# Designed miniproteins, single chains, continued (3), part 23

Each design is a single chain, and the fold is of that chain. pLDDT is the mean over its residues in the fold that is shown.

## One batch from the design tools (miniprotein)

Design m8770
Fold by ESMFold2-Fast:
Structure m8770 (fold): chain A 61 residues (1-61)
Amino acid sequence: MTSTEIAVLEGQALRDPSKAEDFDNLVKYSIKAGVESVFGNTEEVDKDFQEADKAYEKLLA
């Protein structure tokens, strides 16, 4: 996911409060995946990316 895509989704969440929770989940799980990746916790990284993908799909709906 590019910085431009994240900025677009953030702009959508700011205009539509109903999307704010899904955007927060996308950011939260993306950060958590990055942290877990540094420690080599590949199973947790995979779970975090799955949760981020779910939030992203909801934002596209």
Scores: mean pLDDT 74

Design m8771
Fold by ESMFold2-Fast:
Structure m8771 (fold): chain A 82 residues (1-82)
Amino acid sequence: MKEKLEQEIELAMLQIQMAVAKVAAENAESDEEKREAARELLRVAERARELAARSKDPEISEEFRRLAEEAEREAERILESI
């Protein structure tokens, strides 16, 4: 129970970090700011992949994997815009 709750909190925190990075990219006025937002998304993806690999719950592991893939796609989209 406690371990699952901790993983759910970590997932929620990463989802918030991804949302913040996406908003930062949308409001970016320079290519440098867009690159910074993309770097934040890649950090979210790396952390999510790490947590997916360590999770013993297949449902939570899959949610982390999906978050990582979404963050990677968003970062790539931003980098392609510059």
Scores: mean pLDDT 85

Design m8772
Fold by ESMFold2-Fast:
Structure m8772 (fold): chain A 90 residues (1-90)
Amino acid sequence: DPSLTAADDPRALTGTPFVLREGDTAYVSGALDLSDPAKTEELVDRMLEAGVTKVVVLRSGNQDDTNAARLAAEAAARGADIEVVVKRLE
């Protein structure tokens, strides 16, 4: 597994406050800025290395739908079997 020290924290690599993993599911903040394709690629790399098969984008910012679309597109481009969903306030 990747190191979980502050220096190896996925948040440090992506410049964002919050990415959690629980088993095969990753929880990503909707406040995360994934407009840089390199950041999206790096996050998907970390998820695949960790054995993630499901990503939940938390609806907490204005990037929720864009983050979900970017993560799904990158996973599909790699032929990765990752489900991407958005958790709404409803």
Scores: mean pLDDT 66

Design m8773
Fold by ESMFold2-Fast:
Structure m8773 (fold): chain A 71 residues (1-71)
Amino acid sequence: MPQTARVALSSLPADREAAIAHLAEIIRAAIAAGLEAVEVVDDEGRVLARVALSPETDPVEAARELLDAVE
């Protein structure tokens, strides 16, 4: 998917707040770049969680949803 940002689960901080902040930054950048989605992937490149993006997407809410969907 050429319009999707991918984040490795293993790259996320262990602290929940730090992980949410990191994902929120990625989501903000993805929205600004006009990307369609952000995906969290495992070591095999398998999609564990996905959030569809729009200009109205709240980055922090989307980050929490992504992190909770992975766990």
Scores: mean pLDDT 80

Design m8774
Fold by ESMFold2-Fast:
Structure m8774 (fold): chain A 100 residues (1-100)
Amino acid sequence: MERRKELLRLAAEAILEGAFVLSKTGDFEKAREVMERVFRERALELGVPEEVAESHTPVEVFDILVLEQLLELARERNREAAVRTFERELEALRARIRAR
């Protein structure tokens, strides 16, 4: 639980750093490079295996963790349609990552 929350915060921070670079430079490639670099460096410091840190972008990690949290909340609130939607989206995202 705590590690998931820490990873979500780290991914969000990396995305915000990229957004800041984008707002200053207007360069999407530079923004992505900064976002990915910040995420990799911080994930390694947090003890995330290098293979995992290199195979996932911070946006992908953020999306996975958000979907997992939304799925948990939907289950707690018995929101059946939302549960099906989030399960489908999460599986599709994981499948896309595995295909790389």
Scores: mean pLDDT 75

Design m8775
Fold by ESMFold2-Fast:
Structure m8775 (fold): chain A 80 residues (1-80)
Amino acid sequence: MEKEEKIKKIIELVKKYAPEFEALQRAAEEDPEAAKPAIEAFLQDWYKELEKLGIKIGPNGQISEEQAEILEEAEKELLA
């Protein structure tokens, strides 16, 4: 999968999960401790979906600089 195709699919994935992410952010602002388990579960699912798109996540949640740049570019395009 090419860089441009990866970025496009990541944007689609972010749009799909945006409502849940917004709800979790709101919950974390109200009570961070109560929201923690839901946020952790969301992040696990999110990382799993990123791996399906070819974003390889290392044993400690590490990603390569190139893959980090792809994620940052997708985020900037989505927010612009």
Scores: mean pLDDT 72

Design m8776
Fold by ESMFold2-Fast:
Structure m8776 (fold): chain A 70 residues (1-70)
Amino acid sequence: MEEEKKLKEEEEKEKQKAIEEARAQGEADVKEGKATYPEITDEEAERALQNAIGMAELKAEAEIEKRRKE
């Protein structure tokens, strides 16, 4: 019982932290020029950034799920 509650709480905490870190990393990569879009319009660049953040979030969630199933 305690372990189940702790796992659920820890999983939620890890997921939220991983998502937030992934978002921050994606934004930082674009701002630092590691992922530059010099010939793309501002709208396309923002869309690409949002896609990168979304992909990072999904990847983080998948890693958490994989770790739980181990």
Scores: mean pLDDT 64

Design m8777
Fold by ESMFold2-Fast:
Structure m8777 (fold): chain A 75 residues (1-75)
Amino acid sequence: KKQEIIEILREVAKKTKNPRLKRFFETLADYLASSDLSVQQVIDAAIGALDRAEREYPEERELFEEAKKQIEELA
C-alpha cells in the first residue's frame, strides 16, 4: 500500500506540465518513501498535497482527481 501510493505520486510528477509541481511531488514521494510514517499518515499526506495542488493549479484538476481516486481505492 505505502509503495503503491508513492508510485502514484511519482506518476503525478511525471505527468504534470508544471515544473514546480514535478519537483514538489518528486520531493514528497522521496520523503514518504524514506519516512517511518504509517500507511494512513502517507494516505493523509498524499491526499492533502493533491487537494492543495488542485486548488492552486485547477488547470490540471483531472490529473490530481485521478491520483486521489487511485489512492482512495488503496485505502
Scores: mean pLDDT 85

Design m8778
Fold by ESMFold2-Fast:
Structure m8778 (fold): chain A 92 residues (1-92)
Amino acid sequence: MSFVERVAARLDAAGLLSPEQRAVVVAFVKEMEEKYEAEKNEEHKNLIDFSMQFFVDTLLALLRAGHQLSAEQIRQAADDQLAVTEDKVKEL
């Protein structure tokens, strides 16, 4: 099962996100999955997978704790996580 399918099911089961917030997270996961599939190096793949899971886990934990995050705030955090992941992959 793809990362997108697994994360989408997990987001839907949590019931914490608006359709707009969900779309932002799914777009992030799709871009991370494309990076994962393009990578040939196992350490790079593991870093991408870990980074994606860390973002989703942290977002859901914040929302469960009662933090209110707009779709724009989630998009900015996702953009930041993508940049950090790209920089870390270059270091490995």
Scores: mean pLDDT 85

Design m8779
Fold by ESMFold2-Fast:
Structure m8779 (fold): chain A 75 residues (1-75)
Amino acid sequence: KMEEIAREIMELAVEALRKSGVPEEEIEKLREEILELIEKGKVQEAIQLAVKAVKLHTSEELAEETIVKTLELIS
């Protein structure tokens, strides 16, 4: 169940990055890194990586919206 939540958070991060004009190649690499962490059972690290990428590559407004949606999924 936490693995499913981590995948949903990954998709939210991917959507935010696309809206911010991040290249698809960079988004694909990030998705692969997050999925690898999930496969290793490092679900919290996967979520942290997704949130960090959103904060680094998107506007403050879009990052805040994405983080709020993320918190709703893990609550």
Scores: mean pLDDT 80

Design m8780
Fold by ESMFold2-Fast:
Structure m8780 (fold): chain A 60 residues (1-60)
Amino acid sequence: SMAELEKVRRDSDVQLQTEVDRIMRDLADAPREERLRAVFEAVRKLQEQEDKKVEEVKRK
């Protein structure tokens, strides 16, 4: 359903923003390259999780 897909994407966006903010705080004193790597890694992992949940919703 569209409502379920919208919820999955909205929840994923909130999780991503929270995780990015946490990384930026935790790595504030780290070199920029390390912060960027951590952020890109988090984005990739969360996108994979979102894709799996979207697939699960579409299968039903």
Scores: mean pLDDT 81

Design m8781
Fold by ESMFold2-Fast:
Structure m8781 (fold): chain A 110 residues (1-110)
Amino acid sequence: SLREVLEELLNRLKLALDSLIEYLRAKGVPEEQLAKVEEIFKKYYEEVARIFERLERGELSVEEAIKELKKLLEKTNEELKKILDEELAEEVIAGLNEVVERIIEELRKL
């Protein structure tokens, strides 16, 4: 069902976000800075979940949901650039973009 697909995509996003936090922790990013990244990722996850809820309820088309996901990703990328150094920001943004592109590809199959 659509609901099961969206729940699976949200679970994949959650695992990817958790992996990016563990990556930053392994790189020695300070605890205060990690807490800021965790808050950005929590907000991102909650906003993606809301887009998926609206899609499930038929309030958004697939194309509208994809458009909102891309706008949200760009905003989140800019927030990450403000708190991480350039190299770490580029690596985290690349990892996040890869996961979101896979989510968008799965949505296009609906």
Scores: mean pLDDT 90

Design m8782
Fold by ESMFold2-Fast:
Order: sequence, then C-alpha cells, then structure tokens
Structure m8782 (fold): chain A 65 residues (1-65)
Amino acid sequence: SKAEEARDKAVEAAEKGDGKSAVYYAGLFGRLASVDDARRGLREVAEAAKKAGLDNVAEGAELAA
C-alpha cells in the first residue's frame, strides 16, 4: 500500500541519517495509515531514527504514534 511504501521510505531515510526525508515520509505515513498501523509503524521509524542518532526525528515519531 502507499502507507507501507511511505513507512519503508521513512525507515530507510532514518537509517541513512537523512532526517528531512525521514520526517517527510513519516508524516505521509501517519496521514495515510489507520491509527493502529500508524502507531506501530511510527514506533519503528522512531527506533530507526534513534539508532542513527536522529533524536529529534525519533521524538517526533514517538509523539505522533
């Protein structure tokens, strides 16, 4: 789905240290996904961002979840 594609791109961007793309795709995913899927996927984005040292992105994703 488009939501899953957005989540995958957000995680990939976070893993590469691209905070701008990670935030953009996480936001898109949050708007497209169901509430339960958004919570689960945004937590995965937050974890990937935290591992890459993007603490502000991780906090934003956790807050949106």
Scores: mean pLDDT 81

Design m8783
Fold by ESMFold2-Fast:
Structure m8783 (fold): chain A 88 residues (1-88)
Amino acid sequence: MLGLLGGKYGGLGFKNATDEASQRAGGAWSGAYQAGLEGGPISGDFAMAVAARDSPEEIRKAAENSGDPYARKGAELVLEAGEQLGAA
């Protein structure tokens, strides 16, 4: 499989996977913002998992790249929840 994907088609596959990941990340952060509006604070486990995996800059970049107007707000809420848990 790697030999088949290592050429011209490997680059295109990688780009498409990256674009899909950015869109999924944006949707997750938008969902976190909506969950916060509908009932109480964002899940601490979710906030910690996101903060542990990605830097704040990468989280914000992914939210901006999603094109979703709520993704950026969701990202900031997740980062705030993670910061509160890190301080506790």
Scores: mean pLDDT 51

Design m8784
Fold by ESMFold2-Fast:
Order: C-alpha cells, then structure tokens, then sequence
Structure m8784 (fold): chain A 67 residues (1-67)
C-alpha cells in the first residue's frame, strides 16, 4: 500500500506542475483512499510492473498537457 500511496501522490504533484488541477485532485483522492484502506488493515497486492505503469502515466499526462 505504501507504494500505491506514494505513486498517487507523485502523479498528483506531476499533474499540478503540468497545470492539470482536476487530474491532481483525482490522484490526491486516490492516495487518501489508499491511506484509509491501510488504516483499516486492507491488504492490496501491487502489480510487478508498477514502476513502468507510473512512468507511462506520467508520459501520458505530459502528452495531454502539450495539446
């Protein structure tokens, strides 16, 4: 869960830097939901390609911001 929380926080920050506040809000809400799940003891397994997914999402956001 810590990796999922950190990923969503990083994506929210990146979206803010690109001038996409609505996208940043969505990622912030997802990070908060993951923190709530962690507090409730819910276990979530991460995808082994999690790091690649993060980089692909960041690249997609940069492409969208350049339009």
Amino acid sequence: LDEIIEMHRELAEHARELGMPETAKIFEELAEAAEKAKKQGIEVKTNPNFELTLELLKAAMEQEAAR
Scores: mean pLDDT 72

Design m8785
Fold by ESMFold2-Fast:
Structure m8785 (fold): chain A 106 residues (1-106)
Amino acid sequence: IDTDYINFKLMLELTLRDPNASDYEKALAELALGILDGDKETVERAFERIQALGRPLTEEEVRFILIPAIKLAKKLGYKEVADFAYELLKRHFPELKELIDEGLKK
């Protein structure tokens, strides 16, 4: 998973450094990076920013960013942070629960 981790992390880091990226895109990238780094505090802060921006998560964002981040974090041994992110997503976006549950099949 080294190559998948490196490439995904680079994509997220590029989003954070992109002057054309929206505040929402940067908050979403920060959330995914926090999950990948096993950093629960970063996950909490980024999620608060996403909620404050008031825009709902899209199925594409969940499928192509958040589910891969949670899966990679579990493979890296960051199960606690991965489970925490999963619980936040289910709690605040219950309409996406089935998509998240299917994507995170063990």
Scores: mean pLDDT 80

Design m8786
Fold by ESMFold2-Fast:
Structure m8786 (fold): chain A 55 residues (1-55)
Amino acid sequence: GKALSDAQAARVAAGIRAASGVDLSPAQVREAVETGADVAGVSGAGVRAFGELVA
């Protein structure tokens, strides 16, 4: 999977919180982007899509 910087992961987490109300840690965002696994009820593909918009 694509590796995110800590700053990119933090921006993706903030974007997901703003858009969906789900509060993910930057570490959970990075794991979902790298593995494609679902995290805290958010699809891994959804987290990856947010990552591509922020990167």
Scores: mean pLDDT 74

Design m8787
Fold by ESMFold2-Fast:
Structure m8787 (fold): chain A 72 residues (1-72)
Amino acid sequence: SEEEKKKLAEAGLREAEGLVLYLGKAKPVSSRVVVEGENILAVVEGENGLYGYAAVANGVPVRGVSKEAPKV
């Protein structure tokens, strides 16, 4: 549902921020959420150019840190 998507996006942003802080070792400088159909992507950019992300793609939760801006 739309309400479930909002909750997943909010949780994803919190997770992505934690990944940048604790695994990326960088201070967050920007964040965004992309919703494309049933796919949700929360991204937080760190000062060092690393991206923390938390996503649900095809119903599967994935999270990590990347050097490139992730896409859904």
Scores: mean pLDDT 80

Design m8788
Fold by ESMFold2-Fast:
Structure m8788 (fold): chain A 67 residues (1-67)
Amino acid sequence: MSPKERAELLAQSLRSSGQEERAARTVETHVKQGGSPEMAEVMARALDLLGRTETSERLRKLAEEAR
């Protein structure tokens, strides 16, 4: 599955559950603990699709810092 497809599916799931902020914080914690920056990139793209521009930008910066 492409990163775009993963982000679109994640965006739909987050919109349905209202868990956007919780999911973003969970990914942020994982990346800060040495997790994959790919998780933050996919989450950032999903949040951008949902209009959550500030949170998306924060996660993109975390992914860059983890590289």
Scores: mean pLDDT 77

Design m8789
Fold by ESMFold2-Fast:
Structure m8789 (fold): chain A 70 residues (1-70)
Amino acid sequence: SEEAARRALEEAVALARKYLAELRAKYPGAPIETSVEATEDTLTITIKVGDTTVTVTADLKTGEVTVEIS
């Protein structure tokens, strides 16, 4: 539903901001790389700082948000 998609997008952005703040604290002065990809069914936010990559994926059909850290 449109409501589920909107909530998933809001949650994904909030999580991305949270992890970005944590990575900035962990790797002070390291370059920050961010990318956002959107399709009709998903939003993917990738944050790379130092040796850590965080991928936040929002499923716009189900409203599920997942986070992978590598």
Scores: mean pLDDT 84

Design m8790
Fold by ESMFold2-Fast:
Structure m8790 (fold): chain A 70 residues (1-70)
Amino acid sequence: MKKIIEQTVTFDEEDEEKAKAYADGVVRAVRLAIENDGSIVKVKFKSKYTELSKKIAEEAEKRAQEINDE
């Protein structure tokens, strides 16, 4: 049976570098959750972020969704 795990990442433009590291960590967590329990993992990015930070967040979220598919 599948369970839903949501991961929300919040960051500002000043933390672009940190946002990338965070996004990578989230993607890893998604893989672990799926491998370990077959869970559905979703990544959501919220908070104030610039165009640059938003792009990084969206890319990470898409990567997590791809992994969640199987």
Scores: mean pLDDT 61

Design m8791
Fold by ESMFold2-Fast:
Formats: sequence, C-alpha cells, structure tokens
Structure m8791 (fold): chain A 89 residues (1-89)
Amino acid sequence: MSVEEVKEKISKEIRELLERAKERIDANPDKAERVFAISVTTLSITAAGMVFDTVLENPDYSDEEIQEIVDHANAEVQKAVAELEAYLA
C-alpha cells in the first residue's frame, strides 16, 4: 500500500468514527459530554492502531514515510476532535 493510500484510509476511518460520535451525541443529549470523552479516546486508539499495523505490514517504508503517516494520523484526530467539540457546543 502506498503512503497516500494509507493516509486516505486513515482519513476515511476517522471520519466514519466522527460521524458515529455525532449520532451518539444526538441520541444521548443528557450524556453528550461523556460520549464526547469516550469518542476522543476511541479516535486516538483507532489512529494509533492503524499506524502500528502500517509499520508492521510495510517493512520497506522509510523513517520519513512512517513519520508522514504518524503526522497525518495525529492531524486527522486533532481535526476530528475540534469538529466534535464544535458539534457539542
């Protein structure tokens, strides 16, 4: 898998989790802050897991390519958390 394909896969999975989190907040307005906190943890764990799998499955990736994937995953999580915070407000 190319670095760009991995970045796209991470973006898609993070977006799907974000939309599910929004649906859960809407369904549980009395627990919205708790749903938010759990969703933030889930986004972070999922992104970390995808990075670990990528490192283990692609021994030919350079350190620079791995760093690009890590930076992209972190940026996508931060963006999703900010969007979810705005949604909660």
Scores: mean pLDDT 86

Design m8792
Fold by ESMFold2-Fast:
Structure m8792 (fold): chain A 74 residues (1-74)
Amino acid sequence: MPITPEEARKAVELLLSSNVSPDTLRVGTYLIVLRVPEEDLEASVAAVLEAAADAPDEHRAAIEAGIREALAAK
């Protein structure tokens, strides 16, 4: 099922609050962004990056990697 930019942001926020590993954040972000329709990709990527802005560098890098992997798979 496709998800909205707001749903993608909330899902990444939930992962960040769950104190998961960077690898889990990367895979989780990848799966979340894959569910975003093409027309909403730019807004969803922006929203997810905003959610990650205050995250530790390692977690932010994992989220960015997940986004890149999802975009490459679309």
Scores: mean pLDDT 82

Design m8793
Fold by ESMFold2-Fast:
Structure m8793 (fold): chain A 57 residues (1-57)
Amino acid sequence: MDDLRATYDRVTTLTNQSDILTNKGNDALAAGDTDTATTLFNQANTLRNQADDVGTS
């Protein structure tokens, strides 16, 4: 029971963090800050890949 909750909480946390970084990246693009946007999108993709790995295990 606790393991399933821990997995769910981890996936949810990683997904939420990825969404926040994606939103920040979109804001940076709108401001014309392509370098910041690229960094944020790369971090978001890393977190989404981690969430997918945890969720598919």
Scores: mean pLDDT 81

Design m8794
Fold by ESMFold2-Fast:
Structure m8794 (fold): chain A 70 residues (1-70)
Amino acid sequence: GTLEEAEKKIKELSDFGKALNAAGVKLDPEKAKEGDDLGTLAAIALAQGRGDEAYRYAEEGLKALKEGIL
């Protein structure tokens, strides 16, 4: 991926997490933490210019949040 695609995926992860919180959706705490940690790793990778790594972390974080829905 490119840095722009990674940034878009990070935004998708952030927006999804905010939407779940706003809707009062219950998440498995371990999956919620995994999503947050992966989002942080994605942001760090993006800041370092590692677009492919940033994209992968953000995609994994989004998957963790989706799997965590109770």
Scores: mean pLDDT 87

Design m8795
Fold by ESMFold2-Fast:
Structure m8795 (fold): chain A 55 residues (1-55)
Amino acid sequence: MSDEERLAAILSQLSPEDQKRLRELLDRINAGEPLSQAEMDEFLRLYDEGVARLR
């Protein structure tokens, strides 16, 4: 499974608001922007929630 396919599956398990937030954080990471510890913790929390909800 590609990283893109896995990411799409994870996003589909989150609320629209959480999907938007996770995408914003991913876009910043992909742009090479530094995240604060709080932002990194938020990213990991949202990602883990999506993973936990996968079938």
Scores: mean pLDDT 78

Design m8796
Fold by ESMFold2-Fast:
Structure m8796 (fold): chain A 65 residues (1-65)
Amino acid sequence: SAADLLAEAIRLSTNGGARAAAGHALRALQEGDREGAVRGLKGAISLETNPEARAALEEALRLVE
């Protein structure tokens, strides 16, 4: 699920900004705010340099769009 992929990306990330953005996306998704989740995911992807975390974020974005 998108939530599981976001949780995985947060665990893999060592970038504080990317983790914070992904955390905001996860909360938005849990609250039913799809637009907020998309914004948070795009923010996390723009900051993330770890390829495994980035792949998980991109997959999560594909599932919520």
Scores: mean pLDDT 85

Design m8797
Fold by ESMFold2-Fast:
Parts: sequence; C-alpha cells; structure tokens
Structure m8797 (fold): chain A 63 residues (1-63)
Amino acid sequence: MEELVRRARELLEAGDYEGLRRLIEEASPLDAAFLTLYAASHASREQLEKAGLPSLASAFSEE
C-alpha cells in the first residue's frame, strides 16, 4: 500500500491524471479503494475531474 500511495502522489504532483486513473484501475479492489480515498483526500476537485473521477469530485461538494 505505501508503494502505491507514493506512486499516486508522484502522479498527482506531475499532473499525470491518466496515469493515476490507470493505477487505480489496475490495483486490487482493496488497493483501489485505498487509492481512491487517498486521491479524494489529497487532490483538488478540479484534479479529480481531469483524472476522469467526477464521482469523487462530487463527494467533495456534498460535504
């Protein structure tokens, strides 16, 4: 999990939103859930929308 978090952070810092989405898609269900929560906590709404994760961006707007 720490290796996947580090990779997700590097992709977010590089602006590689396609790479981040692919990382989540290729991960196991548990790792994908963790990466999704990590992205939701650390990425802006705009970054999540650009990554093709509009559901996560909507979660930021709800609360």
Scores: mean pLDDT 67

Design m8798
Fold by ESMFold2-Fast:
Structure m8798 (fold): chain A 74 residues (1-74)
Amino acid sequence: LKEQVQQTGEEAIRVLDELIERSTDPEEQRRLRERREEVEAMIRLALESTDPELLEALLEALQRVLDEARRELE
């Protein structure tokens, strides 16, 4: 489960970094950077946790972030 959270989070960061690089709007870049910071915090929390319920919640949250970011790339 931790590996899945880590992998999903890392992929979300990769997609967010791509969106930040492509963006020319300062407000959009700020929003994307804030989301990236949230993803990094979720990954850190997952690495420190042994609670399966929390890990599942973090995985679902990261999956939503990844799905939304991928949609924005389109």
Scores: mean pLDDT 81

Design m8799
Fold by ESMFold2-Fast:
Structure m8799 (fold): chain A 100 residues (1-100)
Amino acid sequence: SESEELLQRLEKGYANAKALMEEIIAAETDPAARAAMEAALAQLDAYYANVKANIEKAVKEGDLETVKELVEHAEKVIKAALAAVFNPASPLPAIETPAA
């Protein structure tokens, strides 16, 4: 199905990005930069586990629109995480949450 194809595309993208991030981390000699990169990968792993579970639920429910939205969002998060690991000295823009 289209939902299954989208999930497989995301799974391959995540696996490829994670492998590249792990190679970059392994090559990092600055302990502070390495720790920041490892933290970024851990955050990505936690996010991916949660979003994958939500996508798999949407696939089972036949909710293609939710699958598309979650896959698109996850692909953007993966790209951002990879960019952060590639340039750890560049501060990530703060996610501005509206003040309560």
Scores: mean pLDDT 80

Design m8800
Fold by ESMFold2-Fast:
Structure m8800 (fold): chain A 72 residues (1-72)
Amino acid sequence: GSMEDEIARREAEAEERLDKLAKESPFYKQLVELGREAGLRPEAILMAVELAKQGRYDEVLAQLEAVRAWRA
């Protein structure tokens, strides 16, 4: 349905934005890779990178590593 198409489009747009962010900075690449390994959805990883850009880098990194470790 229309709602599922919107969700799929938002996920595709988020993935494109994550790929661009990973190319801009090794630090953003690390957050994107950790988020993917943690099994987060693209929109959640974008939110994590946005929080990191606001100066919450250590908090975001610690949370992503904790989720990844739990899923390993």
Scores: mean pLDDT 79

Design m8801
Fold by ESMFold2-Fast:
Structure m8801 (fold): chain A 56 residues (1-56)
Amino acid sequence: SLIEEARELRERALAAGAGGAAASAGMTLQDIKNGASEEVARKSLEAARRLFEEEL
């Protein structure tokens, strides 16, 4: 699920010290909780993944 993917990304980003990616993944989780569409949440998660790759 997108929630599990976002949570896993946030945990990995926190462990790696990638604060920007961790914050971005946390925002994705908040957006899902606040009723964001699956399409919006998926794009947000993709952006967080790219940021994580760039911060490493």
Scores: mean pLDDT 80

Design m8802
Fold by ESMFold2-Fast:
Structure m8802 (fold): chain A 59 residues (1-59)
Amino acid sequence: AAPSAAATAAAAEGLQEAGGLDAETARRMGVNVAQMLGDLGLPDTPEVARRAARQLASG
């Protein structure tokens, strides 16, 4: 299943803000973060995706 574009973009923002990743790397990892949320049955909202990405990048 393909994650939503909004969730993927929000995850990429979270990775850049918390992890200091460049935009290209954050975008690629953001897809994986959004997919992970879907696999866990979590909502694919931008807020949830960004929060999860920030949490992963910070620890």
Scores: mean pLDDT 78

Design m8803
Fold by ESMFold2-Fast:
Parts: sequence; structure tokens; C-alpha cells
Structure m8803 (fold): chain A 99 residues (1-99)
Amino acid sequence: NIEEYKEKGKEHLEKGREALKKGDVKKALEHAEEALKEALKILNLGGYEEAEELAEEAMEVAEEAKKLAEKQGDKELALEAGILAGLAGIVVGLAKLLK
């Protein structure tokens, strides 16, 4: 289970980074959100270190998506990206506390 969720999360992060390279903020955020969902499943199974790592990478993708949305003048996507980055940061903190 943990390995399966980690693999799915990493695949979403790769697709999210690819979307960022193409300037597709919305696609990048969709993939970062899916990676964070996989991190939460791992966290629920006691995979604290794996959940922390995946959530940290999801936060990074969301932060880059926010910067790109700001450059594109998309205030709504920039706000959504900021919220997702904040949620990912909470998951990172929770994973660290539960170790």
C-alpha cells in the first residue's frame, strides 16, 4: 500500500513539473493536489517519512505554480496555489510530529 501510493504520488509530481515547464498552472495544481492526497493516504498508514517527503515535493510544485500564475496575471490560480502549498505544509508538519 505505502509503495503503491508513493509511486502514484511521484508520478503526479513528475506530471506536475512537466505542466509547469509548459506554463500550465491549472494542470500543475491538479497533479500537486493528487500527490498530496497520496501523501495523506501514506500518513494514515503510518508512513510518516514517505508522507513528509511527498508532501514537501507537492508543496514545492504548488509554490512554483503560484509564482507562474502571478506572472500570468491569474490571481485566482495564484490564490489556489497558495492554499494548496499551505495545506501541503500542514501535512509536512503533521508527519514530522507523528514520527
Scores: mean pLDDT 91

Design m8804
Fold by ESMFold2-Fast:
Structure m8804 (fold): chain A 94 residues (1-94)
Amino acid sequence: MHTEVEAETREGVLDALVEGALELMRNPDAQLTAVSRAEGVRGRAALEQGPDGLVATVVLEAEGYVELERIGLRQDASGRVTVVDERRVFELRP
């Protein structure tokens, strides 16, 4: 299932993707994107299985830059998801 969120700002797009990445635990086959037409920003989120558990990756793209955020997730026996680690990288495009 495809879900696209509209936000007014770049930070709104990033926040929507981070929040939505947690919901991908329920629907791992879902596609999650977000856009800000006002600021010309588009992003996407995906889940992958890592050695230490599930990892959510958020990619935010606009003219001249890319922001990549990786979030380590752990799910307990009751199905509760916890953020274990978070790393953010900001790069300017050439």
Scores: mean pLDDT 67

Design m8805
Fold by ESMFold2-Fast:
Structure m8805 (fold): chain A 77 residues (1-77)
Amino acid sequence: SLRAARVSGAALLALSGDGETGIKLLIESNADGEDYYILAKALLDSGDKEGAKKVLDLAIKTFGEDHPYVKKIKELY
């Protein structure tokens, strides 16, 4: 799907050091909680702790702190 392609592209951008563009694609893609988790993990794996924190904060704002994937992102820290 178009959403899955955007999320995969966002994760690849994060892994290649372009986390800011990856986050922008995530926001523009109507992503679900799993998509936020995938990008947050890619950002942390690339050393972009600031980008990962932005994704966590957006996930909390969008889905709430009790959402399963928000909890999974918190477990990455």
Scores: mean pLDDT 80

Design m8806
Fold by ESMFold2-Fast:
Structure m8806 (fold): chain A 91 residues (1-91)
Amino acid sequence: SDEWQKIYEEALEAVAKNPEAKELFEQAKEHFLQAQRALEAGDLAAAEAHFRKGLELLRKAAEVSGSESLKKLAERIEEVGTAGLAALRAA
């Protein structure tokens, strides 16, 4: 939705202004990419581990930057990702 696009853009702006938050955000993105790769390979345990680590790093980036938009993004990714993993386990 337009709302989440704006939140994402605000989060990226906050990250760009803070070098420590940017480094944490880049590490989080790498873990989310590895989670996707694990899902493609059918390795649900590895996908969950990388997803959890990505969330941890994203939350740290939000704390370091003080960004409410990045915090909201982390909360939404946790909600959607947790529900998605639960649905895949139930299938």
Scores: mean pLDDT 84

